# Designed miniproteins, single chains, continued (4), part 103

Each design is a single chain, and the fold is of that chain. pLDDT is the mean over its residues in the fold that is shown.

## One batch from the design tools (miniprotein)

Design m15577
Fold by ESMFold2-Fast:
Structure m15577 (fold): chain A 83 residues (1-83)
Amino acid sequence: SVEERVRAALAGVPGVTDEMAKEIAEIVEKTGKVTASDLLAVFSKNPKATDEDILRAAEALQAAGLMTPEDVELLKKEIEKRK
């Protein structure tokens, strides 16, 4: 299932809760991929997640084919703007 693929990709990524993984899976099931803005919106709901956690999640999703390299680069730029 899509949820199993997302959970497998995000296994071991700190700051990702079960609820966040489910929300990411719902995005992938509906749209086919996760964008930079989608991932930032999901992580905005977890105040304990760090910028490093977000970047690790993006890289894991890219490795699983669920996020494009272009979206990962956009995410890195958005995180840098927040510093």
Scores: mean pLDDT 83

Design m15578
Fold by ESMFold2-Fast:
Order: C-alpha cells, then structure tokens, then sequence
Structure m15578 (fold): chain A 97 residues (1-97)
C-alpha cells in the first residue's frame, strides 16, 4: 500500500491521461482475476463480479467529471483491490477440490 506522501507525489506528477490508462488496465486485470475465482468458487466469484460491475458502472459514468486527484485515488484503490483478489485466488488454488 502506498504512503500518504507517495499518493501526494503521484497526484502532483501523474497526468489525467496516464491515470485513466492505468485504471483501464487495472480494470481488465481485475476482471480476469474475478473470472478465475469464479471458476474455483462460483458463489464468491458471482458476488465479486456484481460488486465490481456496480463500481465500474459508477466510475465510467463519472469519468469525465473526475479530477486528477480522484483518478489517482482510484488507481491506488484498484491496485489494492487487485492485490487482495490475487491473494484470494492463491488461497482458493491451495484448497483441495
């Protein structure tokens, strides 16, 4: 997880275009992880997919209205979400069928 100082530096240095690009890449990566989770645990995967869909729709609807600061915070949140989902997938793969 990024420190407050690292987040502030990202807000200062990261362009809006760079933040949007990274968000789109992270969204695709998260969708793939959720699909893999759903193959191993259909109930958990479906719940994750529903929550992700709601967030994605809300984000895309407001994309043009978001500040650079809000976009950078979205990048940080998505990076953290991806890490948590990768850990969940790893634990599911370690379970016996």
Amino acid sequence: MLTTEEIEELIKTKSKEEAVKEIKELLKEIEKIIEEIEKLDPELGEKLREHFKKWKEAFEKNLDKLSTEELVLAVVALREAKELLEEALKKLKEKKA
Scores: mean pLDDT 77

Design m15579
Fold by ESMFold2-Fast:
Structure m15579 (fold): chain A 63 residues (1-63)
Amino acid sequence: GKTVTVKALKDTTGISSPPITLKKGDEVTLKDPKVLPDGSITGTVVETGVVVTLGGSDVEIIE
């Protein structure tokens, strides 16, 4: 599938089960990413297999 790397712009917790917490400057790679109409991004974290939704103001796509 397609992958994208997102970088946390601030300390944040993604909407996921189990919860995923990112510190400012942390990067996470998402498989099969989708940008939602509100600017949030959802995808499967490659390292953990967890599906997460991250706020559009909380992260930046860098790849």
Scores: mean pLDDT 80

Design m15580
Fold by ESMFold2-Fast:
Structure m15580 (fold): chain A 92 residues (1-92)
Amino acid sequence: FLRELVRAILTKEVLSEELRERARRILEETGYAEQAERLLAAAREAGASEGELSALLAAATIAALLVHLEKTDPERARELGEEIEKIVEELK
């Protein structure tokens, strides 16, 4: 899941409906669903492609997870950050 989100950010590849639903659930659980929905709606009105919207959704989901984990479990936040860096290096 994390690898697919990072890939969408780097390549602007369209996320599957299943991955988009999972990202939306994470945003709901972390308390950022409403803010993310408003920003994505604004991006769509500005002419963002489906790939650009997927990248923005992926970025919002990762950011929400990091902020939520930093407040609830800082050790897991650190581990998530390290895993993201590893995935970025593997995809470049």
Scores: mean pLDDT 81

Design m15581
Fold by ESMFold2-Fast:
Structure m15581 (fold): chain A 70 residues (1-70)
Amino acid sequence: MSAESDRKIMEELAKNIKDKQKAKELVDRITELSAKADEAFRAGDMDAVNAYKAERDKLIEELKKLVEED
């Protein structure tokens, strides 16, 4: 199957679980921020580490609230 076919299947699944796409976007962002925090920590940029961790924790709370409100 092509990438277009796979995207259509995901879009059809998303119609049944509208919150799943939002949850996936939050998980992807959390993962990205965790990776950036680790990279900043290795670079010795503690201000960046603290900023990325704070944003990550905020997104985790948003994800938790989204699951609880559904």
Scores: mean pLDDT 69

Design m15582
Fold by ESMFold2-Fast:
Structure m15582 (fold): chain A 59 residues (1-59)
Amino acid sequence: SLREYLERLRAGDPEALAELRERSRAAAEGVGKVLGLDEAGIERWAEMLYETELFVAEK
């Protein structure tokens, strides 16, 4: 469940963190294709999404 996943992220579970990074990269690749971003732009978006979701999960 989403709640269970957020609890794992708050606990710093390395498997949950790795899963979040993979999901953030996949989302950034989708956005990058729509916006015409290069690889560096996609990596920047993936990092921003990852950091934002961690910030939200902390609350």
Scores: mean pLDDT 78

Design m15583
Fold by ESMFold2-Fast:
Structure m15583 (fold): chain A 109 residues (1-109)
Amino acid sequence: VEELARIIYEIVEGDLEKAEELARTAIEAAKKALEIARENGLEEVAAKLEEDIKKLEAAIEKKDIREISKAVAETMVTLQEMAESTEGEVKEKIEEELAKIGGKINELA
């Protein structure tokens, strides 16, 4: 998480607008993953995603680029773990949501 958070922090280059855009993309991905987790009875992952969303929202409210970078990194790790623990259409949907965050990082770099 720390290494990924550092990379994200460097990519946004102290630009709060870029950091907030990335955080909002991560919130949307996490919310979609949360609905999938609930539909499939993945209670532990659902709880992690709820925590990730709260951390992302709090970091945006604080306007703290370092906290935003950490919260985005933690959300990406949660989505990666969810994808690795699932199969078929659920895995593909979660990988798609993770790819949206990665795509936004590439766009902002």
Scores: mean pLDDT 86

Design m15584
Fold by ESMFold2-Fast:
Structure m15584 (fold): chain A 63 residues (1-63)
Amino acid sequence: SVIGRVAEHELRTVAGLSEEQIAEIRELVRRGDFEAAIRLLQERGGMSREQAEGVVRALAESL
């Protein structure tokens, strides 16, 4: 979906995450492990908790 593509573009362009890291985050979201996905976005993507929660929400709606 458009929302999922925007979230993935943000992860690549703004957060500087690799395709492998993006795939890992997508898998965590697909499994419902939102807290682990938020943690990875904060630690690897340099995101605030608020930003990470927004990305996880967008990905969950797109899966």
Scores: mean pLDDT 77

Design m15585
Fold by ESMFold2-Fast:
Structure m15585 (fold): chain A 80 residues (1-80)
Amino acid sequence: MTEFEKKVLEEVKKLEDKISDALLAGNEKEALKLLKELRDYLEKQLKEFKEKYPDNKRAIEIVETKLYIVKDAIKKMEES
């Protein structure tokens, strides 16, 4: 795992922990806000990975998968 991958995973975990805390507190508005922040962060990191480390297919796939999950969660919360 590269230093860049490690940093991205650590930031994702911090946001995921905050989202979980907001959901446990029943604060759906805060959870949705944090999910959108995580989405924006993942989109930015995905672009940087593709530009700087295009051969790191594993890291790109991990970020794309996490982004898909986050976008799906946002859609479900907004449709509810």
Scores: mean pLDDT 81

Design m15586
Fold by ESMFold2-Fast:
Structure m15586 (fold): chain A 86 residues (1-86)
Amino acid sequence: TLYRPNPLLREVLEEVGFTEETLTLGEILSLIGVYLLEKKLVEDISNPHIVNLKGTLLGELFGVDEIDMLDTQKIVDYILKHTTKV
């Protein structure tokens, strides 16, 4: 299944090289992972799965200051709110 990101999610994905119109949910998750790694948003080395999003485009998009990268279902729910199924 292909998804079209909304303009704000597209802006986040374009920071990590996305140039197409649509992509799969798995591809969105992979690009979000690259975004988080490139921005180096891990604040506590003892809890590397907790990521600070404050002041990032992704944080503004999701409306949260922090995410747990191990909570895949919650991350998927955030993404799906900002995509249209094609």
Scores: mean pLDDT 77

Design m15587
Fold by ESMFold2-Fast:
Structure m15587 (fold): chain A 66 residues (1-66)
Amino acid sequence: SQELDAVAELRAALRAAGITDYSDADLIAALRAHNFDVGQAKEDLINVDIQKGVQDLKRAVEKVTR
């Protein structure tokens, strides 16, 4: 199945980037948003992870600046 193959490939690509927090449902949703383009889905999920990191950094800066 193209869907199952894409999910497996996306999971492997994200794991290589250190991202393991996404469920199969999250991966399928990202893939569907990009017509099962693993590269695009990977970039979107990495961007979400980066945005979370930015929020975590902002909280750390707020603690230091108070």
Scores: mean pLDDT 77

Design m15588
Fold by ESMFold2-Fast:
Structure m15588 (fold): chain A 100 residues (1-100)
Amino acid sequence: MNKEAAETILKAAENIKKKLEELGYKVSLEVEEEGNKTVIKFKAEKDGKVYEVVITIEDGKVTVEESPSIYTDAEPGAIEAAQLASIAYMEAAINKIAEK
């Protein structure tokens, strides 16, 4: 259930974690599975700054929340588009963090 989406996002998150740790960030990555729902929590901290991304995958829908809370969701049924959007969003977040 949502296994391909979760695996794709986790691979992106692991690469992002490595890059952020090289930049001096403290990174936490948590995965929680509950039936048909997968929640991926990504947290990066540096110099008192905290950046959080929560990705929820449920029934082919991907919802992305960041702190400060910005709600983004992908159209239902477009799982590939949702995966790409999640990856692009995480890449954009990393670029923003790298630029400070």
Scores: mean pLDDT 59

Design m15589
Fold by ESMFold2-Fast:
Structure m15589 (fold): chain A 76 residues (1-76)
Amino acid sequence: SEEELLRKLEEEAKKKEEEIRKIEETDPVKAKILALEFYVKKARELGLLSLSEEELEKKLKENKELIEKNENRPAA
């Protein structure tokens, strides 16, 4: 059922948020990348994103590179 699927997604999200929170204390850039990967994959599973697995991996790689560049960019 839709209710069971949502419950599973909430449980997975809670576990992932706990993992991300622990990583954020040591490496906030890595935490942001993991959060992006998690939410993009969940959006795809929920049908909010109509991307192939190959397109999803490509977009995630591009966005990871942007996050790393933005966080490591010196202030103007």
Scores: mean pLDDT 71

Design m15590
Fold by ESMFold2-Fast:
Structure m15590 (fold): chain A 73 residues (1-73)
Amino acid sequence: SADSALATAARLAGISREEARRIAEEAAKYLAQGDGKKAGQVALEALRRLAPEAPDERLTRAAAGIVTAAGQL
């Protein structure tokens, strides 16, 4: 479910579920246009801004989870 994917992504990035949901809603706009690559870039850029101290590997995994959740919105 979207909620499960958002919860996992939020935990990985060290952000709130509310923040993860807002990023997913933004990424969903690009998925609706068929641009999965841009959706992933937008999610990762937002995560780096909110959690600059988190490792890039963890943020990349969190971004993938957010894109998964965005596809279920």
Scores: mean pLDDT 85

Design m15591
Fold by ESMFold2-Fast:
Structure m15591 (fold): chain A 90 residues (1-90)
Amino acid sequence: AQEVVRELLSEGEAEFNKEVEKLRATLPEEKQATFAREAQQILYDTVAAALPAIRAAAEAGDRERARAIVQEMVKRAVAQSRELAEKLKA
């Protein structure tokens, strides 16, 4: 269970970081550090909120459900990071 959670979160974090790097590159240099810090906070908060459900699915042996929860978590975190990037451009 714990190994499955670690693997799925690692995959999700890699996908999130790839999308965040693309967004960071669209920002003025002086705003990139603030964006990176706040985007990592978004990931942390999103993971913390989803973690009980991911663990429950993994402990039940339902890897597909655990993966689906991680994918929705990443999708939400990327969407929030995109909104943050737009706000920082304004």
Scores: mean pLDDT 86

Design m15592
Fold by ESMFold2-Fast:
Structure m15592 (fold): chain A 86 residues (1-86)
Amino acid sequence: NDELLQLARKGLKEALDTYLETGSKEEAIKVLEKTREEIAKRTSGELRERLVKAFEETIEKVAAAKNEEEVRKALGEGLKKIEEAL
């Protein structure tokens, strides 16, 4: 599962970098959705369900964030939950 962990870490970092570059939560969410799709394609069963749910919860929190600090917190907490789901 090291490959899945690296994919998740890369996706969350790219989402943060995209938000910092564009100022857009929508663009950051697109990165998270793409990462979720890639991980879903590489997994199955209960593992897929747990990982998809963790990404969906992260996307919801990023969408609800009011500022950069909340986006950073949502992405950091999301990565921890995704790592726990692996």
Scores: mean pLDDT 88

Design m15593
Fold by ESMFold2-Fast:
Structure m15593 (fold): chain A 99 residues (1-99)
Amino acid sequence: MEIEKLKKEFIELFEKGDFEKAAQKLLELMEEVAKKKESVEFKGLKIPKNAKVFIEGMAGVLDIDLETTPLIEVIKKILEYERKNNVSPEDILNFITGE
């Protein structure tokens, strides 16, 4: 399944500390999940509603300006923070996909 491949690629990149590529894969995963679940438009992309809630919550915690910061940079900063706090990539995926 394309979604399972994207999850595996995200986990590998996150564990390597390649947060730029991990953020790109997470955005691709969110768009694929949005095709099968309740979705909303956010910064020009169609993503799962749970993903938007998670991103907005984390942006608030990290004091990121969502209006001026590109979405890829927002996701990258969130992933760097989660890694520093020992959050697993699987837990991040669960927040994004609502599994």
Scores: mean pLDDT 83

Design m15594
Fold by ESMFold2-Fast:
Structure m15594 (fold): chain A 94 residues (1-94)
Amino acid sequence: MEELRKELKELIKEIVEREGEEATKRGLRAMLVSLEIEEEGVEEDSAKGLERMKKLDEEYSKLSLEELIELFLEKVKDEEKLKEIIEEMREALK
């Protein structure tokens, strides 16, 4: 678990170097919104899902990059899920 957390932070640092901090923050916000909607069991294609996603993004837009990373690590408690997300982020960087 601690090794995966370090790996995520290193990967985010690489993304910041390539894409910039604001683009990285937008990506993290999108992932956090998706995770929250999935956890709540709301259909993202529904009017309710779209409204909830918009409100969550507005709330998360107030957070710093560091706060977004810590919130992400608090939300993703499952080691296997965190590993999947890291691999997905790596694939996006190719």
Scores: mean pLDDT 75

Design m15595
Fold by ESMFold2-Fast:
Structure m15595 (fold): chain A 89 residues (1-89)
Amino acid sequence: MEKIREELIERPVKESTELAKEKLTNTNLPLEEIVKEAVEKALEIFEKLLLEANLKHGVGFTPEEIRELKEEIVKRVKEAVEELYKKLK
């Protein structure tokens, strides 16, 4: 269970952070817009991985657990993008 939870959080955060890095280096978009795009991408990846986890492992996450995972992803993405902005700008 812990390994599945880690993959559901870490992969969306990693891929959305890569997008944010590209946007921060190659565009003049405001930080707020980059954060928004990164969060949206992370949640899309999360939904895909959640479906795969359910099919592969027969794991039924409750709506409450899904909300908690989404909240954690949003928090980690915002923190990662803000840290990246401070390092690149």
Scores: mean pLDDT 80

Design m15596
Fold by ESMFold2-Fast:
Structure m15596 (fold): chain A 90 residues (1-90)
Amino acid sequence: MLPTLKEAGEAALRAMQAAVEGGAKASVATGYAIGGIGGALGARMSTGEEAERNARIGAEMVREGARLGGDEEAAREGEEAMRRNAEEGK
C-alpha cells in the first residue's frame, strides 16, 4: 500500500460523502467516488500523457463531488492528493 494512493482513495470517498450530504443521490455520489478512484489507479497503472490525463480526471471528479457538499477544503485537498499520487507513480 502506497501512502499517496491511499490518500487519493480517501479523497474520492470523502468527495462521495460530501456529495451525499449536499443532497446528491447515492448513484451520483458513487459516480464521483468511482471516477476519483479510477483516475488515481489509472494514473499509477499508466505512464506519460495517459497517466496525467487519468490524474486530471480523478482530480476533477473529487473536486466536483466535494463542491456539491460545499466542502471547498475537501475539494482542494482532494485535488492535491490526486496530483501527488500521479507524481509519485512516475
Scores: mean pLDDT 77

Design m15597
Fold by ESMFold2-Fast:
Structure m15597 (fold): chain A 94 residues (1-94)
Amino acid sequence: SMVDEIKELLEEIFKIASKVMSEEELKELRKQLEETLKLIEEDPVSDEAKRKIEEFVLKALQIASVAKDEEGLKKIIELSIKLSKLLNELERQK
């Protein structure tokens, strides 16, 4: 399902960012991921879910950027574009 693909993309973004995170950052971002995934299960196109997805992606991008992980940053951007396309498609079907 598109919902499963969205969840997989978010988990992949987390894995990429996790390579350059401190243990404290990893714990916080994992918590943010789990909260975001729960909202997606309830309603993936709610305003709350959209905000949480955006916050999560922006945080992952900031972490990769600060760490100067150019390959990770590029991958997260590519995955975020795919994520946006899936979210827009789900919203059109609602």
Scores: mean pLDDT 85

Design m15598
Fold by ESMFold2-Fast:
Structure m15598 (fold): chain A 79 residues (1-79)
Amino acid sequence: MKAAVTYTAASIALAGLWTEIDIARRSNWPKEVFKKNYESIVETGEALLEEMKKLNDPRYEELKKKLEELKKEGEEVLK
């Protein structure tokens, strides 16, 4: 039960990160604003993934991979 709630929260955080990256790509946002928001959401996602790992959630590796892919995409936006 606790693992399911943490997984849902992590999934929402990753969806938020994807949305932030998508908006930055589609709009002419200042890079400094995007960087601050991006770093904050990444920190939140990493904290939630760490809780999933402590709970031995089998979905941890899948969401960790998704976060790393989104971090790579965000880094491309920051160029």
Scores: mean pLDDT 80

Design m15599
Fold by ESMFold2-Fast:
Order: C-alpha cells, then structure tokens, then sequence
Structure m15599 (fold): chain A 86 residues (1-86)
C-alpha cells in the first residue's frame, strides 16, 4: 500500500522529465536537442529503477536513493522551467 503510493508519486516526476525533454527536442537549436536528450535519459533511468522487481526487494535503501534522485530531478526541472520563462 505505502510502497505503491511511493511508486505513483515517484513516477510523476520521471514522466514530467521525459515530457519536458520531448518538448525541448521539438524546438530548433542544438542546445535544446542536447538538453532534451539528457532529460529523457534521466527520466527513463528513474522509470527503469522503479520497474525493476529485483531492486525493489531491497526497498528501504533503494527507496532512499530513488527519493534523492527524484528530488534532484525536480530541482533540475524547476531551474529549466525558470530559464525557459525568461
């Protein structure tokens, strides 16, 4: 129950990272394509970790590391959105 809620909360930032990356890839310019590709790769990495059943069996330590990665991803998304709003 709690593990499923944590998984759902974790999936949201990962999906937003991929969505933002795809949006950047649709914009002209090499910098936008480079940043878009990096965001998509980060989002996919988080999704792969969350969907790996072997890793989920060690849940306490992996949940802590996954939470840190998601907090870092949220902060990066915020900074990119702020730059795009300039």
Amino acid sequence: ERAELARQVALYPAQKLIDLGEKLLSLPGEENKKKGQQLIEKGKFVLDVLNNPDLLLSIPELREETTKLLEEAREEIKKIIEELQK
Scores: mean pLDDT 66

Design m15600
Fold by ESMFold2-Fast:
Structure m15600 (fold): chain A 80 residues (1-80)
Amino acid sequence: GEEEKKKKHEEILDEISKKLAEKYKKMNEKEREEIRDKLAKLMSDPSLTDEEQRKILKELGFNEEQIEALLEELKKRRAS
């Protein structure tokens, strides 16, 4: 049902947050700046297409399931 989808979505977002935090701790300053720049663009640029958003998320190392979850969150924030 919809509640199961919501729970799975929240679990995926939690996994993403943990993965990014662990990855970020192992990065040098240049790699951290690249991650911050990509995230800033993804959050602040409303002109980005779904394809461009997917490309950025893929470059950040997310799998297809994580990309779809993040795209859903971005669409919700832009619709508000």
Scores: mean pLDDT 75

Design m15601
Fold by ESMFold2-Fast:
Structure m15601 (fold): chain A 101 residues (1-101)
Amino acid sequence: SSEQRRLLELTLRLLQDALKVVEKAKKGEISREEAIFELEVRLGLIGIVIGIAKLLGLDTSPIEEAAELLREAIRYLKEGDIDKAIELLQQAIKALQQALA
């Protein structure tokens, strides 16, 4: 459970960073293409976290659900719907916070 908590906390930080990246794109501080790249990098890192959790025999369900919401957020960013991407990332963050409670 201590290792599971640490992996959930790491995933939460990656999603919080992803949200900040999308908020910067909404403000015009970075390009949408740069935001997409930064989110795809974080999705890849979450994939590594899932791999480690599986090797340790931990429950990956909350991290896999967060990864799916991040994939959907990337899809909406590619379609130009920045607000929907923010909504999905906030949903993923809230779900992980509840899993950590």
Scores: mean pLDDT 91

Design m15602
Fold by ESMFold2-Fast:
Structure m15602 (fold): chain A 74 residues (1-74)
Amino acid sequence: SLEELEARVQALLDRAAALLETADPATRAEVAALLDEAVARLSALQEAGASVAELQAVVDETEARLRALEAAAA
């Protein structure tokens, strides 16, 4: 649902914010670039009237990439 998707986006933003506070400059740049890319993709899809499933695919990809960055920073 859109509500569940919004909750997932908020959780990703919270995790990204925590990583940005503690990570080295290189990892912070990668997180910032990932968020900029995700926002641009979601905004373009929303403007095009994309389905929840299309928005969810971007969130799924962003979540996987953020998880990799978190693991690399650990």
Scores: mean pLDDT 83

Design m15603
Fold by ESMFold2-Fast:
Structure m15603 (fold): chain A 85 residues (1-85)
Amino acid sequence: SRPPVSKEEKYEFVKKELEELIEEAKKKGWEEVAELLEKALETGDPEAAVEAFLLLVDENPDSDEADRERARALGEHVARVLREG
């Protein structure tokens, strides 16, 4: 089984994933998403992270309210990991 993930490993993983997501957002012309993700990465702002993930969910017209609730929870979790690393 995989050993427990440390706070430092969680931070590095989240940072890498956000950097990759920022690059993809820029490539797709999602400038607002990229800007919010960059702000979340730099500041650990939960509002910026949540707004970015909600915009990503809203890009899919088939998304429901459960997807939006999951995006809010993910944004808050990501911001917490960035602040705690």
Scores: mean pLDDT 80

Design m15604
Fold by ESMFold2-Fast:
Structure m15604 (fold): chain A 80 residues (1-80)
Amino acid sequence: SNLAQAQALLAQIQALVDHLETTDLSGDQLLALLRQIEALMAQLRALIAQLDPADQAKVMAELQSLVARLLAIIRARLAK
């Protein structure tokens, strides 16, 4: 189902954000990982548009939480 695909993409994005948070990546590795996260987020947004309103709200909330976490990680790294 579209919901199952959205949950799978959320899990993949979370794993990549976890990897970014826990590893000291080189500039090239960091950019590659960020591009991969961006691509998965774009795929997830396309799937969210096809979900029922209740599922859209739930998945969007989880995506927004991951975006906030990603921005916090990037800000922390730029401050060092």
Scores: mean pLDDT 86

Design m15605
Fold by ESMFold2-Fast:
Structure m15605 (fold): chain A 87 residues (1-87)
Amino acid sequence: SMEELLAEAKRRADELADLEAELERNKPNMSPQELEKARQELDERERAFLRELARRASELGLSPAQVAALIEDVGRHYAARRAELRA
């Protein structure tokens, strides 16, 4: 359902925000190679997550406008979580 998809997406966004916060905390103790690899892995995970979210929403019969609104809602949740973790 849409509610299930949104709840799952917000949980996955929280996990991604937590991983990014951990990377930022560990950054001073990482080599340039380790940091680049970790950033690439996070970027890949985020892109895969957003693609899956858009695909699943479209398969549920949502209009392009509704899919965009859902992605925006998840994006706002992600940004808020990142801000909390940086405080």
Scores: mean pLDDT 83

Design m15606
Fold by ESMFold2-Fast:
Structure m15606 (fold): chain A 86 residues (1-86)
Amino acid sequence: IPEKIVELVGKYLNVEIEIVKVTKLSENAYVVEARLKETGIGILFSIIIKSKKEISVNVKSDASEELKKKIQEAAKKAAKEVAEEL
């Protein structure tokens, strides 16, 4: 699930995202450390599965505010798509 969300974010933004580390905090909570492969910009995804049709994703990054907003919007879209498959 967390890897699928990051994969979809990369597809929506048309960028390559490299997953550095996935940390499982519980059955319903994950932290994904990733980077934009071309620039090396770090991205942290905090993922919470609240219910079968609700996934929350928060994004932290050293990217510009505009790029962070695009990543967060892509993450929300990816979370919605993955939640529909649960």
Scores: mean pLDDT 80

Design m15607
Fold by ESMFold2-Fast:
Structure m15607 (fold): chain A 86 residues (1-86)
Amino acid sequence: STASFVAALARALGVSPSAVRNALRRAGVSVGEFLRLLEKRIGTRDIKKLVDFVVEQLKKGKTLEQIAVELDIEEGMELIKKAVGL
């Protein structure tokens, strides 16, 4: 669930669940949409694996907001291909 994902990510980062929700809100991405994008990108619904991916990206110097935006842009490629196909 979205709540279970937020709780697990917050625990892994040593922050409150509200801090995670606020970061995603500032990126313009809902928790549910972020979770959906992560599941699609990684190919799993395993919360531990989804959290581990986010933590690995953060260790590379990315922010939560940057991770959310990058995943949203990947989905946007389908819209770009459709527009160019005209």
Scores: mean pLDDT 82

Design m15608
Fold by ESMFold2-Fast:
Structure m15608 (fold): chain A 75 residues (1-75)
Amino acid sequence: KKKEEEGRELANEVIEKLEKAKKEGKLLSTEEGEELALKFVKALENNPDEKVLDKLVEKGLITEEQKENLLKRFK
């Protein structure tokens, strides 16, 4: 609730960085994108925000399956 706007801003920042790396053809693999998403999720105090993960999926940085895997990791 209180952190929702912060989560959105963090998601946009992460998305922008991932999109830039992808557009530049840098060595940002699918695994690297997933690791970055994991770090971002942990930054939410062990409370993964599904809406933030949805934004990553919408931008094509991770797949729906990867989102589910991240959610399962935190059980």
Scores: mean pLDDT 60

Design m15609
Fold by ESMFold2-Fast:
Structure m15609 (fold): chain A 72 residues (1-72)
Amino acid sequence: MMDSEELLKGAQGALEGAKEALKTGSRALALVSYHGAQELLREAKEGGGSEEAIKAAQEAVETAKRAVELVG
């Protein structure tokens, strides 16, 4: 179970990774960011995370998923 602070830091990292993947066209980086974000969201839901932690994880998943779609 991740602490809310760790979830927020993880979500920010996934967001930055997804943005970098978009800039560089790296599908591998986009996939890594997407899978990491999905794991964070799963942990937040299973652990009964705070609303802000769940929202941050959801935003990371959406952004990383978009990066995967746009990069290819």
Scores: mean pLDDT 75

Design m15610
Fold by ESMFold2-Fast:
Structure m15610 (fold): chain A 87 residues (1-87)
Amino acid sequence: MEEEIQKKVEELKKRIDEALKQDPYSLEVARGYIELGDIYEKMGKYDEAIEAYRKALEVLRKIDPSHPAIDYLEKRIKELEEQKKKK
């Protein structure tokens, strides 16, 4: 499981890098960052998940400020930040 997750992260990062070379502000880039955030969240890596989701938000806000995923990502980031503050 762990090795498979690491391979998925590496493959996803390569996919994001390729998408960035084609168009840095595309839905493909945004989706890649969302998937990366989802994987980090499942791994309990909340800082990395938040960073990935923030990058997805930056891309989405530039291409479509009204995109429904923006509200979802903003809420998810806030929830993860709250979880980090619980000590």
Scores: mean pLDDT 81

